# Designed miniproteins, single chains, part 111

Each design is a single chain, and the fold is of that chain. pLDDT is the mean over its residues in the fold that is shown.

## One batch from the design tools (miniprotein)

Design m3858
Fold by ESMFold2-Fast:
Structure m3858 (fold): chain A 94 residues (1-94)
Amino acid sequence: MEEKLKEIEKIAKKTIETNFDEEYVEKLQELVLEIMNDPSVPVKDQTLIGALGLAAVSDALIARRTKTPEDIKGAEESLKNLIEKIKEVLEKVK
């Protein structure tokens, strides 16, 4: 579990660093869906990570297509929100 959360954080950071590279956006979506279906993750955390993760993936895909400053900023903010939620969940697993 913790390893999957750390991988989501890593891939979300890479998605920002690579200007929403398709490979990282696809991998992020796969990892988020895995967390949503993982019975060892608390349902509250599955739901919140799922919502933030799918929003971040959607915003990144929009930013890739439109390339507008507003969509790029929105995608970066969504990815940062996901990263912060992952950090909060990881701190609770200590």
Scores: mean pLDDT 82

Design m3859
Fold by ESMFold2-Fast:
Structure m3859 (fold): chain A 94 residues (1-94)
Amino acid sequence: SLDEIVRLAQETARAIAEAARHLPPEKRDEYLQRVAKALGRLIDAVLNKDLEAAKQSVEELRRIVEELRPYNPEAAQRAMEALDKLEKAIEKAF
């Protein structure tokens, strides 16, 4: 469902923000902007029934999380788990 995807996208965004919280403000803002753009593309892809584009957006979010892993491994792992739930919800919706 779209509501479940939106809820999981918000959970993913919060987990990534937590992973980035030890970064300097300028770097944190850069990562949060990248996350916002990737999530925007994800929602657009879901609304357009474009599974390939939706999965590409999830993979972009996974790359962001892996870049943040050295700064907060525990928060990065939680973000990856949230992304796994998000990807499953997307596949179930198609």
Scores: mean pLDDT 86

Design m3860
Fold by ESMFold2-Fast:
Structure m3860 (fold): chain A 147 residues (1-147)
Amino acid sequence: MKIVEREVELSPDIRVTILAIDKPLSKEELEELALEIAQERFPGGAVVGVYSEDGKTYLIISYGNGEVRVDEASALSPAVARGLAENIREIGLIIDAVSLSDEQIREAAYSLARAIALELGFSEEEAEEIGERLAEAALEAREEVLA
């Protein structure tokens, strides 16, 4: 299993570490891995795993306290986005480089970063730029892990 890491600062208060993996992950494997990484590397943080089901892109959000939430990337709940923005300084983002399409990776990373930026009080234009920055970094990490 090859892992490529890429770090992105969304704001001075929030940093995302992208973990692109060259292995297909089931939803259950992704949840277990996200919890393990949250406990070992992001104490007091969260780890977000990306998976696809029935043509939709989903986020599994694993907190260091053992709480797990699942949300659709295109419809990320304001409560989840606010919880990440207000309480989490460091976020891990796990990308299954083998099973996910470029569009699914882009949607997941963009939606996550944009939603967090809006809850932090950034303008719509600034949040879109922050979203695109995380999406670009996630796609670059995916290309590098598959090379």
Scores: mean pLDDT 83

Design m3861
Fold by ESMFold2-Fast:
Structure m3861 (fold): chain A 84 residues (1-84)
Amino acid sequence: SVDDVVRVAQQLWSQYMSDTGKTTLTQQQAVTLMVQTFRQSGLDVSQSQVRDFVNDYFARTGKTTFTQDQFLNLVRFMARRHLA
C-alpha cells in the first residue's frame, strides 16, 4: 500500500539523518534515498523515473534541498501513481 511505502521512506529518512547528522537532502541524495525506499517496499521503479520526478519537482519549485515533509510528499505521490 501507499502507507507502507511512506513508512519505509520515513524509516530510511530517520536512519540517514542519524548516520550523517544532516537535516535535509540534496537533489542527488533524494534520488538515492527514494530508489532505496521503492526497492525495500518491493516496487520496481527505475532510477531514471525517480530522477525525472525529483528533477521536475526541483525545477518547478526552485528548491535546492528536500525537507522531510517534501521528501515524504513526493514519495507518496510516486507510490500512488505506481500502485494505481
Scores: mean pLDDT 81

Design m3862
Fold by ESMFold2-Fast:
Structure m3862 (fold): chain A 60 residues (1-60)
Amino acid sequence: DLAAGVIADILGVPEEEARELWKRDPNPTAEELAERFGVSLETAQRALDAAKWVEEIEKK
């Protein structure tokens, strides 16, 4: 849930779209995100890195 919000913010897309993508593909690649949302590979990778960071924080 938090991961979808962070991805949406970085990609500049609605959280609903990010959440649907995450539900369909729980392990998306940076290339898939870049192609689907029309963002750079660097931006897509930042979104994935941020999502993983949120997951790590929640593990505490």
Scores: mean pLDDT 74

Design m3863
Fold by ESMFold2-Fast:
Structure m3863 (fold): chain A 68 residues (1-68)
Amino acid sequence: SAEINKVNEEIKELEKRLQELQKKLSEAIAKKDYDEVAKVLKDIEKTIREIQELKLRKNKLEAEAAAA
């Protein structure tokens, strides 16, 4: 369905963002920029939470599509 495809694209975009944040975390650690480390860790936690929420939504949409 179009809605499932949209959720899949949103998950992919967030997974790409997570990889970019992990790179920024490594760079901040290498520079010993602990303020940036703390900021990036919060962004990582938020991004993981958003991915989990979208995956739950995807599971619900797939179950609804299977029942139709």
Scores: mean pLDDT 87

Design m3864
Fold by ESMFold2-Fast:
Structure m3864 (fold): chain A 100 residues (1-100)
Amino acid sequence: SAAQVNELRRLFLELVGELDRAIAELEKTDPEKAKELRELQARISAVFGRLEQAIADRDLAALREERERLRELAKELGKMGQESAARLLEDIVRAVEALL
């Protein structure tokens, strides 16, 4: 539904804001970790582009595939100590499941 798609977009924007703040803080104290988080952010953004396309195309198989990629990315965020961002991405996974 439109409400479910809007909630997914809202959560994504919240995640981008959280990652941008974390990267800015890490750039001052740990530039190598900031670079690693920027690379992970780029991967998350790429998955979201494919997710939006899958929603537009009503491609349930692609939607399931991107959901699994998001779960893997949430684990990677957790391993980097980005607990707030990991939880937001887990909320996004649940929002994607609501579209299936």
Scores: mean pLDDT 87

Design m3865
Fold by ESMFold2-Fast:
Structure m3865 (fold): chain A 81 residues (1-81)
Amino acid sequence: MSVEEELGRLIETLESHRDKLSEEIQELLDKAREAYEAGDLKEALQYLDLAVQKMKEEKVDPEVAAEVVREFVRVLEALGA
């Protein structure tokens, strides 16, 4: 699967849990989406990496964190493939 497809899935997973995320994480998600829609996959990945790190720091719900981390791992695997 492509990096672009996996990034899109990670963004949609975060959007599905948007109401459970802080304003700071929501801002990072919005920037990631703008970069993704502009075709800047590297910038989108950097914002998503920051969002995932922020989620860990803020102790977001474990089920939400687990789902997001699973999708993030798929992005990293696609980059390594």
Scores: mean pLDDT 82

Design m3866
Fold by ESMFold2-Fast:
Structure m3866 (fold): chain A 74 residues (1-74)
Amino acid sequence: SMMDEVREKLEKAKSVEEMLEILREAKEKASPTLAAFIDRGIEDIERIKDEEKAKEYGLNLVETAIAFEEDRAA
C-alpha cells in the first residue's frame, strides 16, 4: 500500500524535517479522511522537541494510518 512505502521512507529519513516532507507528500495522495489524520499527525510531530521521539511518533502514525485504511476497505 501507499502507507507501506511511506513507512520505508520514514525509516530511512535522517531528520524530522525530511520525515515531515514525506508525510506531506503522502497527505496529497491520501483520501480526504486519511489526509486530515496525517495533517494532525504532522502538527503533533512539530510540537515534539526530541528528534528520536518525533521519529517514533511518525512511525506509529503510519502504522495507525495503515490500520485505518484497512478498516475502510473492509
Scores: mean pLDDT 77

Design m3867
Fold by ESMFold2-Fast:
Structure m3867 (fold): chain A 89 residues (1-89)
Amino acid sequence: SESDKVLFDVERMRLAVRDLERAIEEAKKNGYPQEKIDKLESLLEKARKLVDEAIKAAREGNYPEARKKIDEFRKVLEEAFKVLEEIKK
């Protein structure tokens, strides 16, 4: 069902946030530029808020809003991993 799919996607979002948190922690330990770390932490905060908003929308049965938040989350993650790849070069 659509509700089951949204709930599955939300759980995957939570796992992706943990992966991003670990990647940022590793970047800090490796002495990456503070400007890039600040940007990554800002993106992580946005990602966390989008997870919370997607969960709230799903709990209220507003699946179109939940899907919109999931889509916004994917874009934030893509930007965060792009920043991480640029730091490695």
Scores: mean pLDDT 86

Design m3868
Fold by ESMFold2-Fast:
Structure m3868 (fold): chain A 69 residues (1-69)
Amino acid sequence: MAALEEELRRTMERVRELAERVRADPSDEAAQREFRETAGRGIALADQLKDLATVEELLAMAAEVTALA
C-alpha cells in the first residue's frame, strides 16, 4: 500500500510537470507523449488504490492537454 501511494505521488508530480511543459509549448511532441504515458500509469495506480478523486484529476488534466495538442 505505502509503496503504491508513494509511486502515485511521484507520478502526479511528473504529470503536473509535463502538463506545464505542454501548456508552455503545445508543439512539444515528446512532452505530449510522455504526459500520455505517465498519466496512464497514474490512472492505473489510483484505480488500484481506489482513489477516485485522483483518477478524476488525471482524466481532467488529460482532456486539457489533449485539447491543447
Scores: mean pLDDT 82

Design m3869
Fold by ESMFold2-Fast:
Structure m3869 (fold): chain A 62 residues (1-62)
Amino acid sequence: SIQELVDKIVLGLINKDEKEIIESLQELFISKGLKPLSEKEIRELLKDEEKLKKKIQEVVDS
């Protein structure tokens, strides 16, 4: 479910598990029918947690 993917991203942020965040965020985009972000784009978002949170919210609300 969408909520399970969001929960995995949150857990990845808590645990500093970049692989979990990348995989779960890509799957979240696909589940919403959106083109997934590349690993490079996600790693750039990881440098700015506020931008990452806004992007997740935009995808969930789509």
Scores: mean pLDDT 86

Design m3870
Fold by ESMFold2-Fast:
Structure m3870 (fold): chain A 83 residues (1-83)
Amino acid sequence: MEEELERSLRELKETSKQVKEMKEKGVKTIQELNELIGLELRAIGLGFQVYILAQKLGRKDAVKEAEEALNEAGIKTKFPELK
């Protein structure tokens, strides 16, 4: 489970970076827009996966890192506080 969390968090950070880079470069075609939308949806899904795994493991730091990655990509995100 810890390994799954670290993998998901890494994939989230990588995907969020790609979203940010595409937004900074600017989207000029419908194909590029579709790619950006797909990456944003993937980042959101990975963020939820990190949140669920972090909740089970009590990893508040991972939730914060996921929020930071998504927000830096322009995906405004605030996860509920861990129990």
Scores: mean pLDDT 82

Design m3871
Fold by ESMFold2-Fast:
Structure m3871 (fold): chain A 117 residues (1-117)
Amino acid sequence: GSMEKIEKIYKEALEEAKIPKEKHEGFIEFLKILDFLEKAEASADSEDVKYRILNLKGLSEKEKEALYNILILLEKKNFKASKEEVIDAFEKSGASKEFGERIYKALELVKEKLSKL
């Protein structure tokens, strides 16, 4: 189905961005949450979104905090955040700059691949 094609795009983007395989399940869930927010089907401040972020698999507590802060930032910026804003949000959460750079690359690759469907 369409969800299987989207999940494949997510996996390909994460692999190209060199995200470690043990984090892929958690990042696929994060990308699904982001898609719900972009479609106005959810709010970053909802208890459901908070619960889903807290339960992302393979991610550290600091990485989960960083990803939640990215959701808040993206929603506030109408999903048009710069690379510097994304990296800054990761650093302020105590996650690594290198990790933030890889996540930004994954987000850009997802956008590119989805635009070619």
Scores: mean pLDDT 82

Design m3872
Fold by ESMFold2-Fast:
Structure m3872 (fold): chain A 90 residues (1-90)
Amino acid sequence: SIRDELQALIDEAQDVINELERLANDPRLPHDMRRELIREGAILGALVINGIIALRDESTSDVELQALIDRMRQAIQQAKRIRDEAQRQI
């Protein structure tokens, strides 16, 4: 279901946030890259909160759920790009 798809993306976003936090704690990482990881983690965290709220509200329309799914997919892909760049700096 569309709600199951949003839940799966919330779980994926949480895993990505945890990976960004692990990389941000690496002492070999440049300061500017650490700042980018923190920013991407904050963006994903806000989307996770919005996703949880939407799933708890049974009146949330499929159109609204799909818009959240689309935003979360884009944010996850962007965070993964920054993660991969940070990994290359180590």
Scores: mean pLDDT 91

Design m3873
Fold by ESMFold2-Fast:
Structure m3873 (fold): chain A 100 residues (1-100)
Amino acid sequence: SLEEKLKKIKEAVENSKLSKEEVEELIELLRKVLEENEKEKSIEKLEELIEYVKSLGERGKSLIEPLELMLELLKKEDIETFLELYGTLLEALKKKLEEL
């Protein structure tokens, strides 16, 4: 269900062991995904974001599965579900940033 997917995103952010600077970078990379005017460019930006998170190793690992789900939704043009997950992820990251 959508509710279960949103809950998993919030838990993934809470379980991530990212520094303040890494959370700020992730928020910026997320914003760039929506700034692209072409779907293929948004996909490329989201793939770059996933590679960034992978480069953080175990500290970012909890975020990989949610981000890959968002990538699949974007590729399938399930934009409504993608935007719900995107908004929830962005809000959870902003909240985490305030707690750091």
Scores: mean pLDDT 86

Design m3874
Fold by ESMFold2-Fast:
Structure m3874 (fold): chain A 67 residues (1-67)
Amino acid sequence: DDKKKVEDAKKMKERVKELIEKGDVEMAQLMAASLKASLLSDKNASDETKKLINDAVELVRKALEKL
């Protein structure tokens, strides 16, 4: 169900954002890497799900650049 996948991805993106805001950038990086690996394995992921996961990865990349 695409709707559930989008909802789950949105929730995971919020978790990554929360970890970055709390200073847990290392945990955020691990979570984003796990999401990206799942995306690479799921060929049926919608463009919206892909965007949400890529947004989470980008948030971590920007946080790491500021360290």
Scores: mean pLDDT 79

Design m3875
Fold by ESMFold2-Fast:
Structure m3875 (fold): chain A 68 residues (1-68)
Amino acid sequence: MDREKYDQLVQELSQTLQDYHTGRMSPEEAIRRLQEIKDGLKSLGDSPGITQLLGLIDAVIRRLQAEL
Protein backbone atom coordinates (compact mmCIF):
# COMPACT_ATOMS: atom_id res chain seq x y z
CA MET A 1 0.00 0.00 0.00
CA ASP A 2 1.19 3.56 -0.74
CA ARG A 3 1.33 4.89 2.84
CA GLU A 4 2.02 8.51 1.79
CA LYS A 5 -0.97 8.53 -0.59
CA TYR A 6 -3.14 6.91 2.10
CA ASP A 7 -2.13 9.59 4.65
CA GLN A 8 -2.86 12.32 2.07
CA LEU A 9 -6.36 10.92 1.40
CA VAL A 10 -7.08 10.70 5.16
CA GLN A 11 -6.00 14.36 5.47
CA GLU A 12 -8.29 15.31 2.54
CA LEU A 13 -11.17 13.43 4.22
CA SER A 14 -10.64 15.33 7.49
CA GLN A 15 -10.41 18.67 5.66
CA THR A 16 -13.58 17.93 3.63
CA LEU A 17 -15.57 17.10 6.78
CA GLN A 18 -14.24 20.21 8.56
CA ASP A 19 -15.11 22.48 5.60
CA TYR A 20 -18.63 20.99 5.45
CA HIS A 21 -19.24 21.37 9.22
CA THR A 22 -17.95 24.98 9.20
CA GLY A 23 -20.25 25.91 6.29
CA ARG A 24 -17.40 26.37 3.77
CA MET A 25 -18.72 23.55 1.56
CA SER A 26 -22.19 22.57 0.34
CA PRO A 27 -23.54 19.01 0.87
CA GLU A 28 -23.31 18.45 -2.91
CA GLU A 29 -19.64 19.51 -3.02
CA ALA A 30 -18.87 17.42 0.10
CA ILE A 31 -20.43 14.32 -1.54
CA ARG A 32 -18.35 14.94 -4.70
CA ARG A 33 -15.13 15.33 -2.66
CA LEU A 34 -15.88 12.19 -0.62
CA GLN A 35 -16.50 10.20 -3.82
CA GLU A 36 -13.11 11.39 -5.19
CA ILE A 37 -11.40 10.35 -1.93
CA LYS A 38 -13.19 6.97 -2.06
CA ASP A 39 -11.95 6.40 -5.64
CA GLY A 40 -8.41 7.30 -4.54
CA LEU A 41 -8.56 4.82 -1.66
CA LYS A 42 -9.88 2.06 -3.96
CA SER A 43 -6.85 2.59 -6.25
CA LEU A 44 -4.49 1.73 -3.34
CA GLY A 45 -5.71 -1.91 -3.22
CA ASP A 46 -7.47 -4.06 -0.68
CA SER A 47 -6.55 -3.88 3.00
CA PRO A 48 -8.65 -4.04 6.19
CA GLY A 49 -7.83 -0.37 6.91
CA ILE A 50 -8.92 0.79 3.46
CA THR A 51 -12.11 -1.33 3.66
CA GLN A 52 -13.03 0.21 7.05
CA LEU A 53 -12.36 3.76 5.81
CA LEU A 54 -14.44 3.16 2.64
CA GLY A 55 -17.31 2.00 4.87
CA LEU A 56 -17.08 5.19 6.92
CA ILE A 57 -17.03 7.36 3.78
CA ASP A 58 -20.08 5.50 2.37
CA ALA A 59 -21.97 6.10 5.65
CA VAL A 60 -21.17 9.85 5.52
CA ILE A 61 -22.22 10.08 1.83
CA ARG A 62 -25.56 8.35 2.65
CA ARG A 63 -26.18 10.79 5.52
CA LEU A 64 -25.42 13.82 3.31
CA GLN A 65 -27.61 12.49 0.47
CA ALA A 66 -30.51 12.16 2.95
CA GLU A 67 -30.20 15.95 3.59
CA LEU A 68 -30.76 16.75 -0.13
Scores: mean pLDDT 81

Design m3876
Fold by ESMFold2-Fast:
Structure m3876 (fold): chain A 69 residues (1-69)
Amino acid sequence: MTKEEAAKLGKETAKKLIEEGMEPLDAVSQAGKEVYEKALKEGASKEEAKKLALVAGNAAIDEIDKLKK
């Protein structure tokens, strides 16, 4: 998984969870967790998976902030 893929997946996952009624901050946390787990399943190291989860979380926050503006 690339950082671009992690950011995209993070935004899409958080958006989907918010549409399903989850609080935005909880959706961001869940999106990061899902990206972390997916990265590990795709063979990423624990260190890489953590970096990808942070990228996903930051991208999700940025997307939510843009929509709230």
Scores: mean pLDDT 80

Design m3877
Fold by ESMFold2-Fast:
Structure m3877 (fold): chain A 71 residues (1-71)
Amino acid sequence: MEQEIRDEYLKKLDELFNKYREESMKKALEDGIFTKEELSHPLAQRGLFDTETVKKFIEEAKKLDEEIEKK
């Protein structure tokens, strides 16, 4: 596997995760599921908390994976 293809894939995946992480954090705060302090923890920064946001992330990640497989 070409290093450049791998790095591009990981960058896009990271950007996608960060986008949905921000959306999920806003939802968690609005729903009162987690406090601001809890969301600042490293473990929480690596997770998504809203089911709808998780589903959207998974669907877009699957499409990204398919695009990489086509190349």
Scores: mean pLDDT 67

Design m3878
Fold by ESMFold2-Fast:
Structure m3878 (fold): chain A 89 residues (1-89)
Amino acid sequence: ALGYQAGVEPREGDPEELREEGERLYEEGLELFKKGKEAYKAGDLEKAKELFEKAAELFDEAARLGLEEAPLYEALARMHISVIDLELK
């Protein structure tokens, strides 16, 4: 069989609703990710971390709802969080 691994794909029932909800969450995540990058450039590490954490949560939910682009942005947000966390003590 063609190997389709579940990257937290949406469950059966309402694929269109789940996909649309995922797109909305993904857009919200992108807005927070942009704000996080702005805060990071400004040196507001705590604000940047909070924004990237919110964005990562939204991207994770979007990925679970079938957005294939969301896992990449989730990984990017988590990378920024890791760097900031290392700098914050």
Scores: mean pLDDT 78

Design m3879
Fold by ESMFold2-Fast:
Structure m3879 (fold): chain A 83 residues (1-83)
Amino acid sequence: MIGGEKGVEAARKALKIAMEDLGVSLEEAIEEIEKAVEETFGNKELAKLIKELWRAVATEKPEEVIKKAEEVLKEAKELREKK
């Protein structure tokens, strides 16, 4: 099935490769992602949700990862006020 499960597997492999290439732990990678998102978007809640998404990619079932991705998308849409 081409869908969320394969997307989660690909994201998990990409995260592992990035961690190995950068020589960082999962927690260090997650902290750096949170910081980068907060600095880029100026929104601490979005940064926290994206951090939780990447933690879920590494540790959780695909269904939980998809749920976290939906929470990130909802927050991102709310930050972009309806014009």
Scores: mean pLDDT 75

Design m3880
Fold by ESMFold2-Fast:
Structure m3880 (fold): chain A 55 residues (1-55)
Amino acid sequence: SVDPELVAKGQALVEEGRKLIDEGEAKKDIKTITRGIGTVLRGIGLLFQAGAKTV
């Protein structure tokens, strides 16, 4: 079954991570870019846990 709260949280983390990557790129801050990548991956993990289908 799909968990809508986890889907929403996962999508929010993916968006947050994308913004962090953009900010880190603008500042040339590799630590912020790395944090952004990790945040995107965590968001994807929540989407899988929620049972969201990406077909």
Scores: mean pLDDT 81

Design m3881
Fold by ESMFold2-Fast:
Structure m3881 (fold): chain A 78 residues (1-78)
Amino acid sequence: AQALADQVQSLLSGSPLLEATVEAVPEGDRVRLTVTVRVKTTGEVITVSAVVPRSEAARAALDLAARAAQQGLEVAKK
Protein backbone atom coordinates (compact mmCIF):
# COMPACT_ATOMS: atom_id res chain seq x y z
CA ALA A 1 0.00 0.00 0.00
CA GLN A 2 2.73 2.52 0.95
CA ALA A 3 4.85 1.73 -2.13
CA LEU A 4 1.81 2.41 -4.34
CA ALA A 5 1.10 5.70 -2.51
CA ASP A 6 4.74 6.77 -2.94
CA GLN A 7 4.66 5.96 -6.69
CA VAL A 8 1.45 7.95 -7.28
CA GLN A 9 2.74 10.88 -5.18
CA SER A 10 5.95 10.90 -7.27
CA LEU A 11 3.91 11.16 -10.50
CA LEU A 12 1.86 14.09 -9.14
CA SER A 13 4.88 15.90 -7.61
CA GLY A 14 6.52 16.10 -11.06
CA SER A 15 4.29 19.12 -11.83
CA PRO A 16 5.77 22.60 -11.15
CA LEU A 17 2.22 23.87 -10.41
CA LEU A 18 1.04 21.15 -8.03
CA GLU A 19 2.10 19.67 -4.68
CA ALA A 20 0.62 16.24 -3.96
CA THR A 21 0.24 13.86 -1.01
CA VAL A 22 -1.11 10.33 -1.33
CA GLU A 23 -2.25 8.17 1.59
CA ALA A 24 -3.22 4.49 1.43
CA VAL A 25 -4.78 2.95 4.55
CA PRO A 26 -5.59 -0.79 4.59
CA GLU A 27 -9.12 -1.65 5.75
CA GLY A 28 -9.33 -5.46 5.75
CA ASP A 29 -9.67 -6.59 2.12
CA ARG A 30 -10.10 -2.94 1.02
CA VAL A 31 -7.85 0.14 0.88
CA ARG A 32 -8.84 3.73 1.61
CA LEU A 33 -7.05 6.01 -0.85
CA THR A 34 -6.79 9.77 -0.26
CA VAL A 35 -5.14 12.14 -2.75
CA THR A 36 -4.58 15.76 -1.68
CA VAL A 37 -3.33 18.28 -4.26
CA ARG A 38 -2.29 21.84 -3.43
CA VAL A 39 -2.16 24.34 -6.32
CA LYS A 40 1.10 26.26 -5.75
CA THR A 41 -0.04 29.42 -7.61
CA THR A 42 -3.42 29.89 -5.83
CA GLY A 43 -2.98 27.91 -2.59
CA GLU A 44 -6.24 26.01 -3.25
CA VAL A 45 -6.45 22.41 -1.98
CA ILE A 46 -8.26 19.57 -3.77
CA THR A 47 -8.96 16.30 -1.92
CA VAL A 48 -10.37 13.14 -3.51
CA SER A 49 -10.82 9.77 -1.80
CA ALA A 50 -12.18 6.29 -2.46
CA VAL A 51 -12.37 2.90 -0.75
CA VAL A 52 -11.63 0.07 -3.17
CA PRO A 53 -10.78 -3.65 -3.09
CA ARG A 54 -7.04 -4.26 -2.61
CA SER A 55 -6.85 -5.90 -6.06
CA GLU A 56 -8.08 -2.61 -7.67
CA ALA A 57 -6.05 -0.22 -5.48
CA ALA A 58 -3.31 0.49 -8.07
CA ARG A 59 -5.74 1.49 -10.84
CA ALA A 60 -7.99 3.43 -8.43
CA ALA A 61 -5.00 5.37 -7.07
CA LEU A 62 -3.90 6.34 -10.60
CA ASP A 63 -7.46 7.37 -11.54
CA LEU A 64 -7.83 9.51 -8.39
CA ALA A 65 -4.40 11.07 -8.99
CA ALA A 66 -5.30 11.91 -12.61
CA ARG A 67 -8.62 13.46 -11.53
CA ALA A 68 -7.00 15.53 -8.74
CA ALA A 69 -4.21 16.69 -11.08
CA GLN A 70 -6.73 17.75 -13.76
CA GLN A 71 -8.75 19.73 -11.20
CA GLY A 72 -5.55 21.35 -9.90
CA LEU A 73 -4.40 22.34 -13.40
CA GLU A 74 -7.82 23.87 -14.17
CA VAL A 75 -7.59 25.94 -10.96
CA ALA A 76 -4.03 27.02 -11.91
CA LYS A 77 -5.30 28.35 -15.29
CA LYS A 78 -7.76 30.75 -13.61
Scores: mean pLDDT 73

Design m3882
Fold by ESMFold2-Fast:
Structure m3882 (fold): chain A 72 residues (1-72)
Amino acid sequence: SAVSSEPKLFTGPDMIDKAVAWAKSQPKSNRVAYLAEGSSTGGVVEKEDLKATLEKEAKDAKKILVWATPKL
């Protein structure tokens, strides 16, 4: 069964690519939740859409939290 993961914090110039790579490594969910620090922007997206979503909504964020959600 799918389980929620502990939120993972990403920072620095490669934070989006690191967050996407981490999310794709999660075997128990096809969806991840994210929160961009400083923008109050967040949501739940498919793993394959995470990069496009973060590049659109979190480009100015200094920190991104990402965690795997339960299977929907």
Scores: mean pLDDT 73

Design m3883
Fold by ESMFold2-Fast:
Structure m3883 (fold): chain A 80 residues (1-80)
Amino acid sequence: KKLTTEELLEYFKEQIKEAVEKMSKVVPEEEFAKLEKEIQKIYKELEEKAKGKTREEVLELIDKAKDEIGKLIEEVLEKV
């Protein structure tokens, strides 16, 4: 069974949540709060852009969101 668009978005959010929870133990609260705000913005943009898109298009949007979040994580880790 193929995952639905909603299931793909939920799966993506769970993966990012796990990574962010691990970081919360090593990253200062101020930097962590900034990271959470930026990730929330990326989630909002992803959900809006995913509306009415095909499964393939949603996967591409998720990949772009992963790249953006990955860069934010790298920037935060450079400060720790």
Scores: mean pLDDT 79

Design m3884
Fold by ESMFold2-Fast:
Structure m3884 (fold): chain A 74 residues (1-74)
Amino acid sequence: SAELDAIVEEAKKRMDEIMADESLSDEEKVARLHEVVAEAVARIEELAGADDPRARAAIAELRAYFVARVAALS
């Protein structure tokens, strides 16, 4: 699952960069975070399939990361 781990780490890094960008509004941050998660989920599902337990775990981790970031923007 090195490939799945790499997708998750890359997505988290991009999400952290978005959160740190002071030029973006909260609404713009949410939109960009959603885009990063959607792209990462699509890559994970293409690579391993939606029914793979490791893919499901990776997607759940990304969704939890997204929810926590969106909550921080309130």
Scores: mean pLDDT 86

Design m3885
Fold by ESMFold2-Fast:
Structure m3885 (fold): chain A 74 residues (1-74)
Amino acid sequence: MLSKEEIEEAVKKAKEVQEEGLKRAEKETDPAKATATALRGIGDATQILLEASKKASEEQREYLRELAKKEGVG
């Protein structure tokens, strides 16, 4: 079972991964590569949240969803 701190860390990591992907996309001059880079960042962030959700209890999954929405992740 995840701790509250582990859920918060997972959401923080997902947010960082998403933001880094979007920043790399902004620096890409090819629109197709920029789109692929942004989608990869979002996908990687979603994967972090999904892996945390698998280890979370029902109550912890609700907290994870609320925190992810608050932080703009997903």
Scores: mean pLDDT 81

Design m3886
Fold by ESMFold2-Fast:
Order: sequence, then C-alpha cells, then structure tokens
Structure m3886 (fold): chain A 69 residues (1-69)
Amino acid sequence: SAMDEEAERILAGFEEAARAGNEAAMLKGLQELYELGYVDALRRALEILRRYGAAPRVIEFAERLLAEL
C-alpha cells in the first residue's frame, strides 16, 4: 500500500541493521515502529530478526512491543 511508504523505509533500514548485526539500530527501528503504531510492520520486523538470527534480547524486546499494541 502507498500509505505504508514510511513503514517500508524503516523496514528496509531495519533489515540492513539485522544483516549487519547492529543491535542498537535494530532496537531503534523497533521503537520507531512501536511509536508509530505500525503493528503489521512490527510483525514483519520480528520475522526479519528471526531470519537473521538476532540476539534473543532483541527478539524478546520486539515481542514485548507487539504485546502492547
């Protein structure tokens, strides 16, 4: 959807951070998606974290944010 252009930009940067193992950038991206209320994008971010084998603490953070939306 053209309405989710901002979410797609955040997710693109998020996937690059996950590929690089940049935990600080991953946490920042998750927080931005949460603050914007982008539930579907947060779910996609969690899938990206699992795909790239992110640290358990980052996955747990994403799961907690999703539980609050």
Scores: mean pLDDT 85

Design m3887
Fold by ESMFold2-Fast:
Structure m3887 (fold): chain A 91 residues (1-91)
Amino acid sequence: SMEEKKKKLLERLANVTDEELEELKEEILKNGSENEKKFLEKLDTPSIVLYLKLLMELGESIPEEMTEEEVIEKALEVLSEIQKILSEKEK
């Protein structure tokens, strides 16, 4: 299901290294929409990279009407979901 795919993607994103984060950034710059590239270039934070990668993998895109503030909010929601996944892992 889409929800299962999202959870699996979030688990993968939760374990991304700094090197892998740079690879995801390059992937978005090559394969993302013009709008997604603009947000990445302007905001350039790990949370934005993770959010944009999640959207791309789910076959979703940022709507043209979405504001910078809304993109930041969504990126923080993704970061929160990742934090929950990490807190559920055995140490």
Scores: mean pLDDT 78

Design m3888
Fold by ESMFold2-Fast:
Structure m3888 (fold): chain A 133 residues (1-133)
Amino acid sequence: LEELKKRLKEAIENKDYDKALFLAQQIISTGEITEETIDLLAEVYEYFLKNNEFHKVLIVETALLNPRSGDPLQLAVTALAFAIAYLKLGNKEKAKRYLDLAEQWLDRARATHPEQVEVLRKVAEKVKKEIEK
């Protein structure tokens, strides 16, 4: 996990956001999610949303909004990162929408990943407070 986080930070520093997105998906797949990991994911999504790379933004957003048979933990992590990204961009309406999606998937992930769900619920509560201010 630490090596993947290091590589993700290096990809972001080098502005290789395609590689950063790929590494982010690898970290999500480990199931070992931390608050720092969510922040790094949000930074990657914020970049695509802010720089109007519509095709890449559409791919990431579509995968979340139309989940086919995704892992509940992975869907929750992705939705929470989008909520933070939209919050940073000042779009509280979309931030709340993705936060609501994250909470739905966290409820489903609780049975299989209770410790990771508690980490993500703590992040979700912080995001909720920022939206309500």
Scores: mean pLDDT 76

Design m3889
Fold by ESMFold2-Fast:
Structure m3889 (fold): chain A 98 residues (1-98)
Amino acid sequence: VIPAGFTEAADITSGEVKITGALPKKVKDFITAHGGSVDSSVETKDIPEMASLTGMKLPINGKEWTIDSVDDTGITVVNTATKERRYLYFKGVKFVKE
């Protein structure tokens, strides 16, 4: 039983995170710099001068997520509509195109 308002990486399927559309280049570069894997099928979008990864939008499984925080092991994202939080762990997860 998952506590109310808590989600345990429910968007990870078989170690893969499905990206719907384009991934910001800074996000891809951060993931690969920290040992994560991004498939070549994932399109990258060059977003002119955002000073921080926090606040960038990340399209996952057809939903829009906003990056709330980043660390050396993963990314915390918040759904823009539902305010649901998820942690995307770099170890063992592959980012692929949906």
Scores: mean pLDDT 67

Design m3890
Fold by ESMFold2-Fast:
Structure m3890 (fold): chain A 74 residues (1-74)
Amino acid sequence: MLSREEQEEEFARRLAALQARFEEVLAGIKDQARANALRQEFTALLRRAGQLVLAGDWEGAEQTLAEIEALIAA
């Protein structure tokens, strides 16, 4: 079992990696409206993940990371 500090560090690393991959996906999208819609969805999920971490809801935060991964894969 990871400590809270280790969980926060792992979460931050995973978010940074997902953000980098997301920017690569956006760079490939020529439709500005689609790119903007995708950015809005990504930003909303990032905000939700941060709020869940602050609330101590690590299960909800993990689910939100999975939703971000699905968004990048789609």
Scores: mean pLDDT 79

Design m3891
Fold by ESMFold2-Fast:
Structure m3891 (fold): chain A 73 residues (1-73)
Amino acid sequence: SAVELGRKGAEAGRAGNVDEMAKYASDAIRAGSPRAQEAASRGMADGVQRKTGPEGAFHAGEGAYRGALAAGD
C-alpha cells in the first residue's frame, strides 16, 4: 500500500538515506489513489520550498508520506 511504502521512505529518511527515502516516497505516491498522489505531491512541493539542501529533501519525503496517509491509503 502507499502508506506502507511511505513508512519505509520515512524510515530511510530518518536513517539519512535520502535516495531511498525519495524512492519509497515516490513509489507511495504512484501506488496510491489520485487523491493520495495529489496530496503527497503538494506536501513535497511545500517542503522543498521552505527548506533547501538535505533538510529540504528529508522534509519533502516526510510530506509525501503524511500526504499519502492522510488521503486514505
Scores: mean pLDDT 67

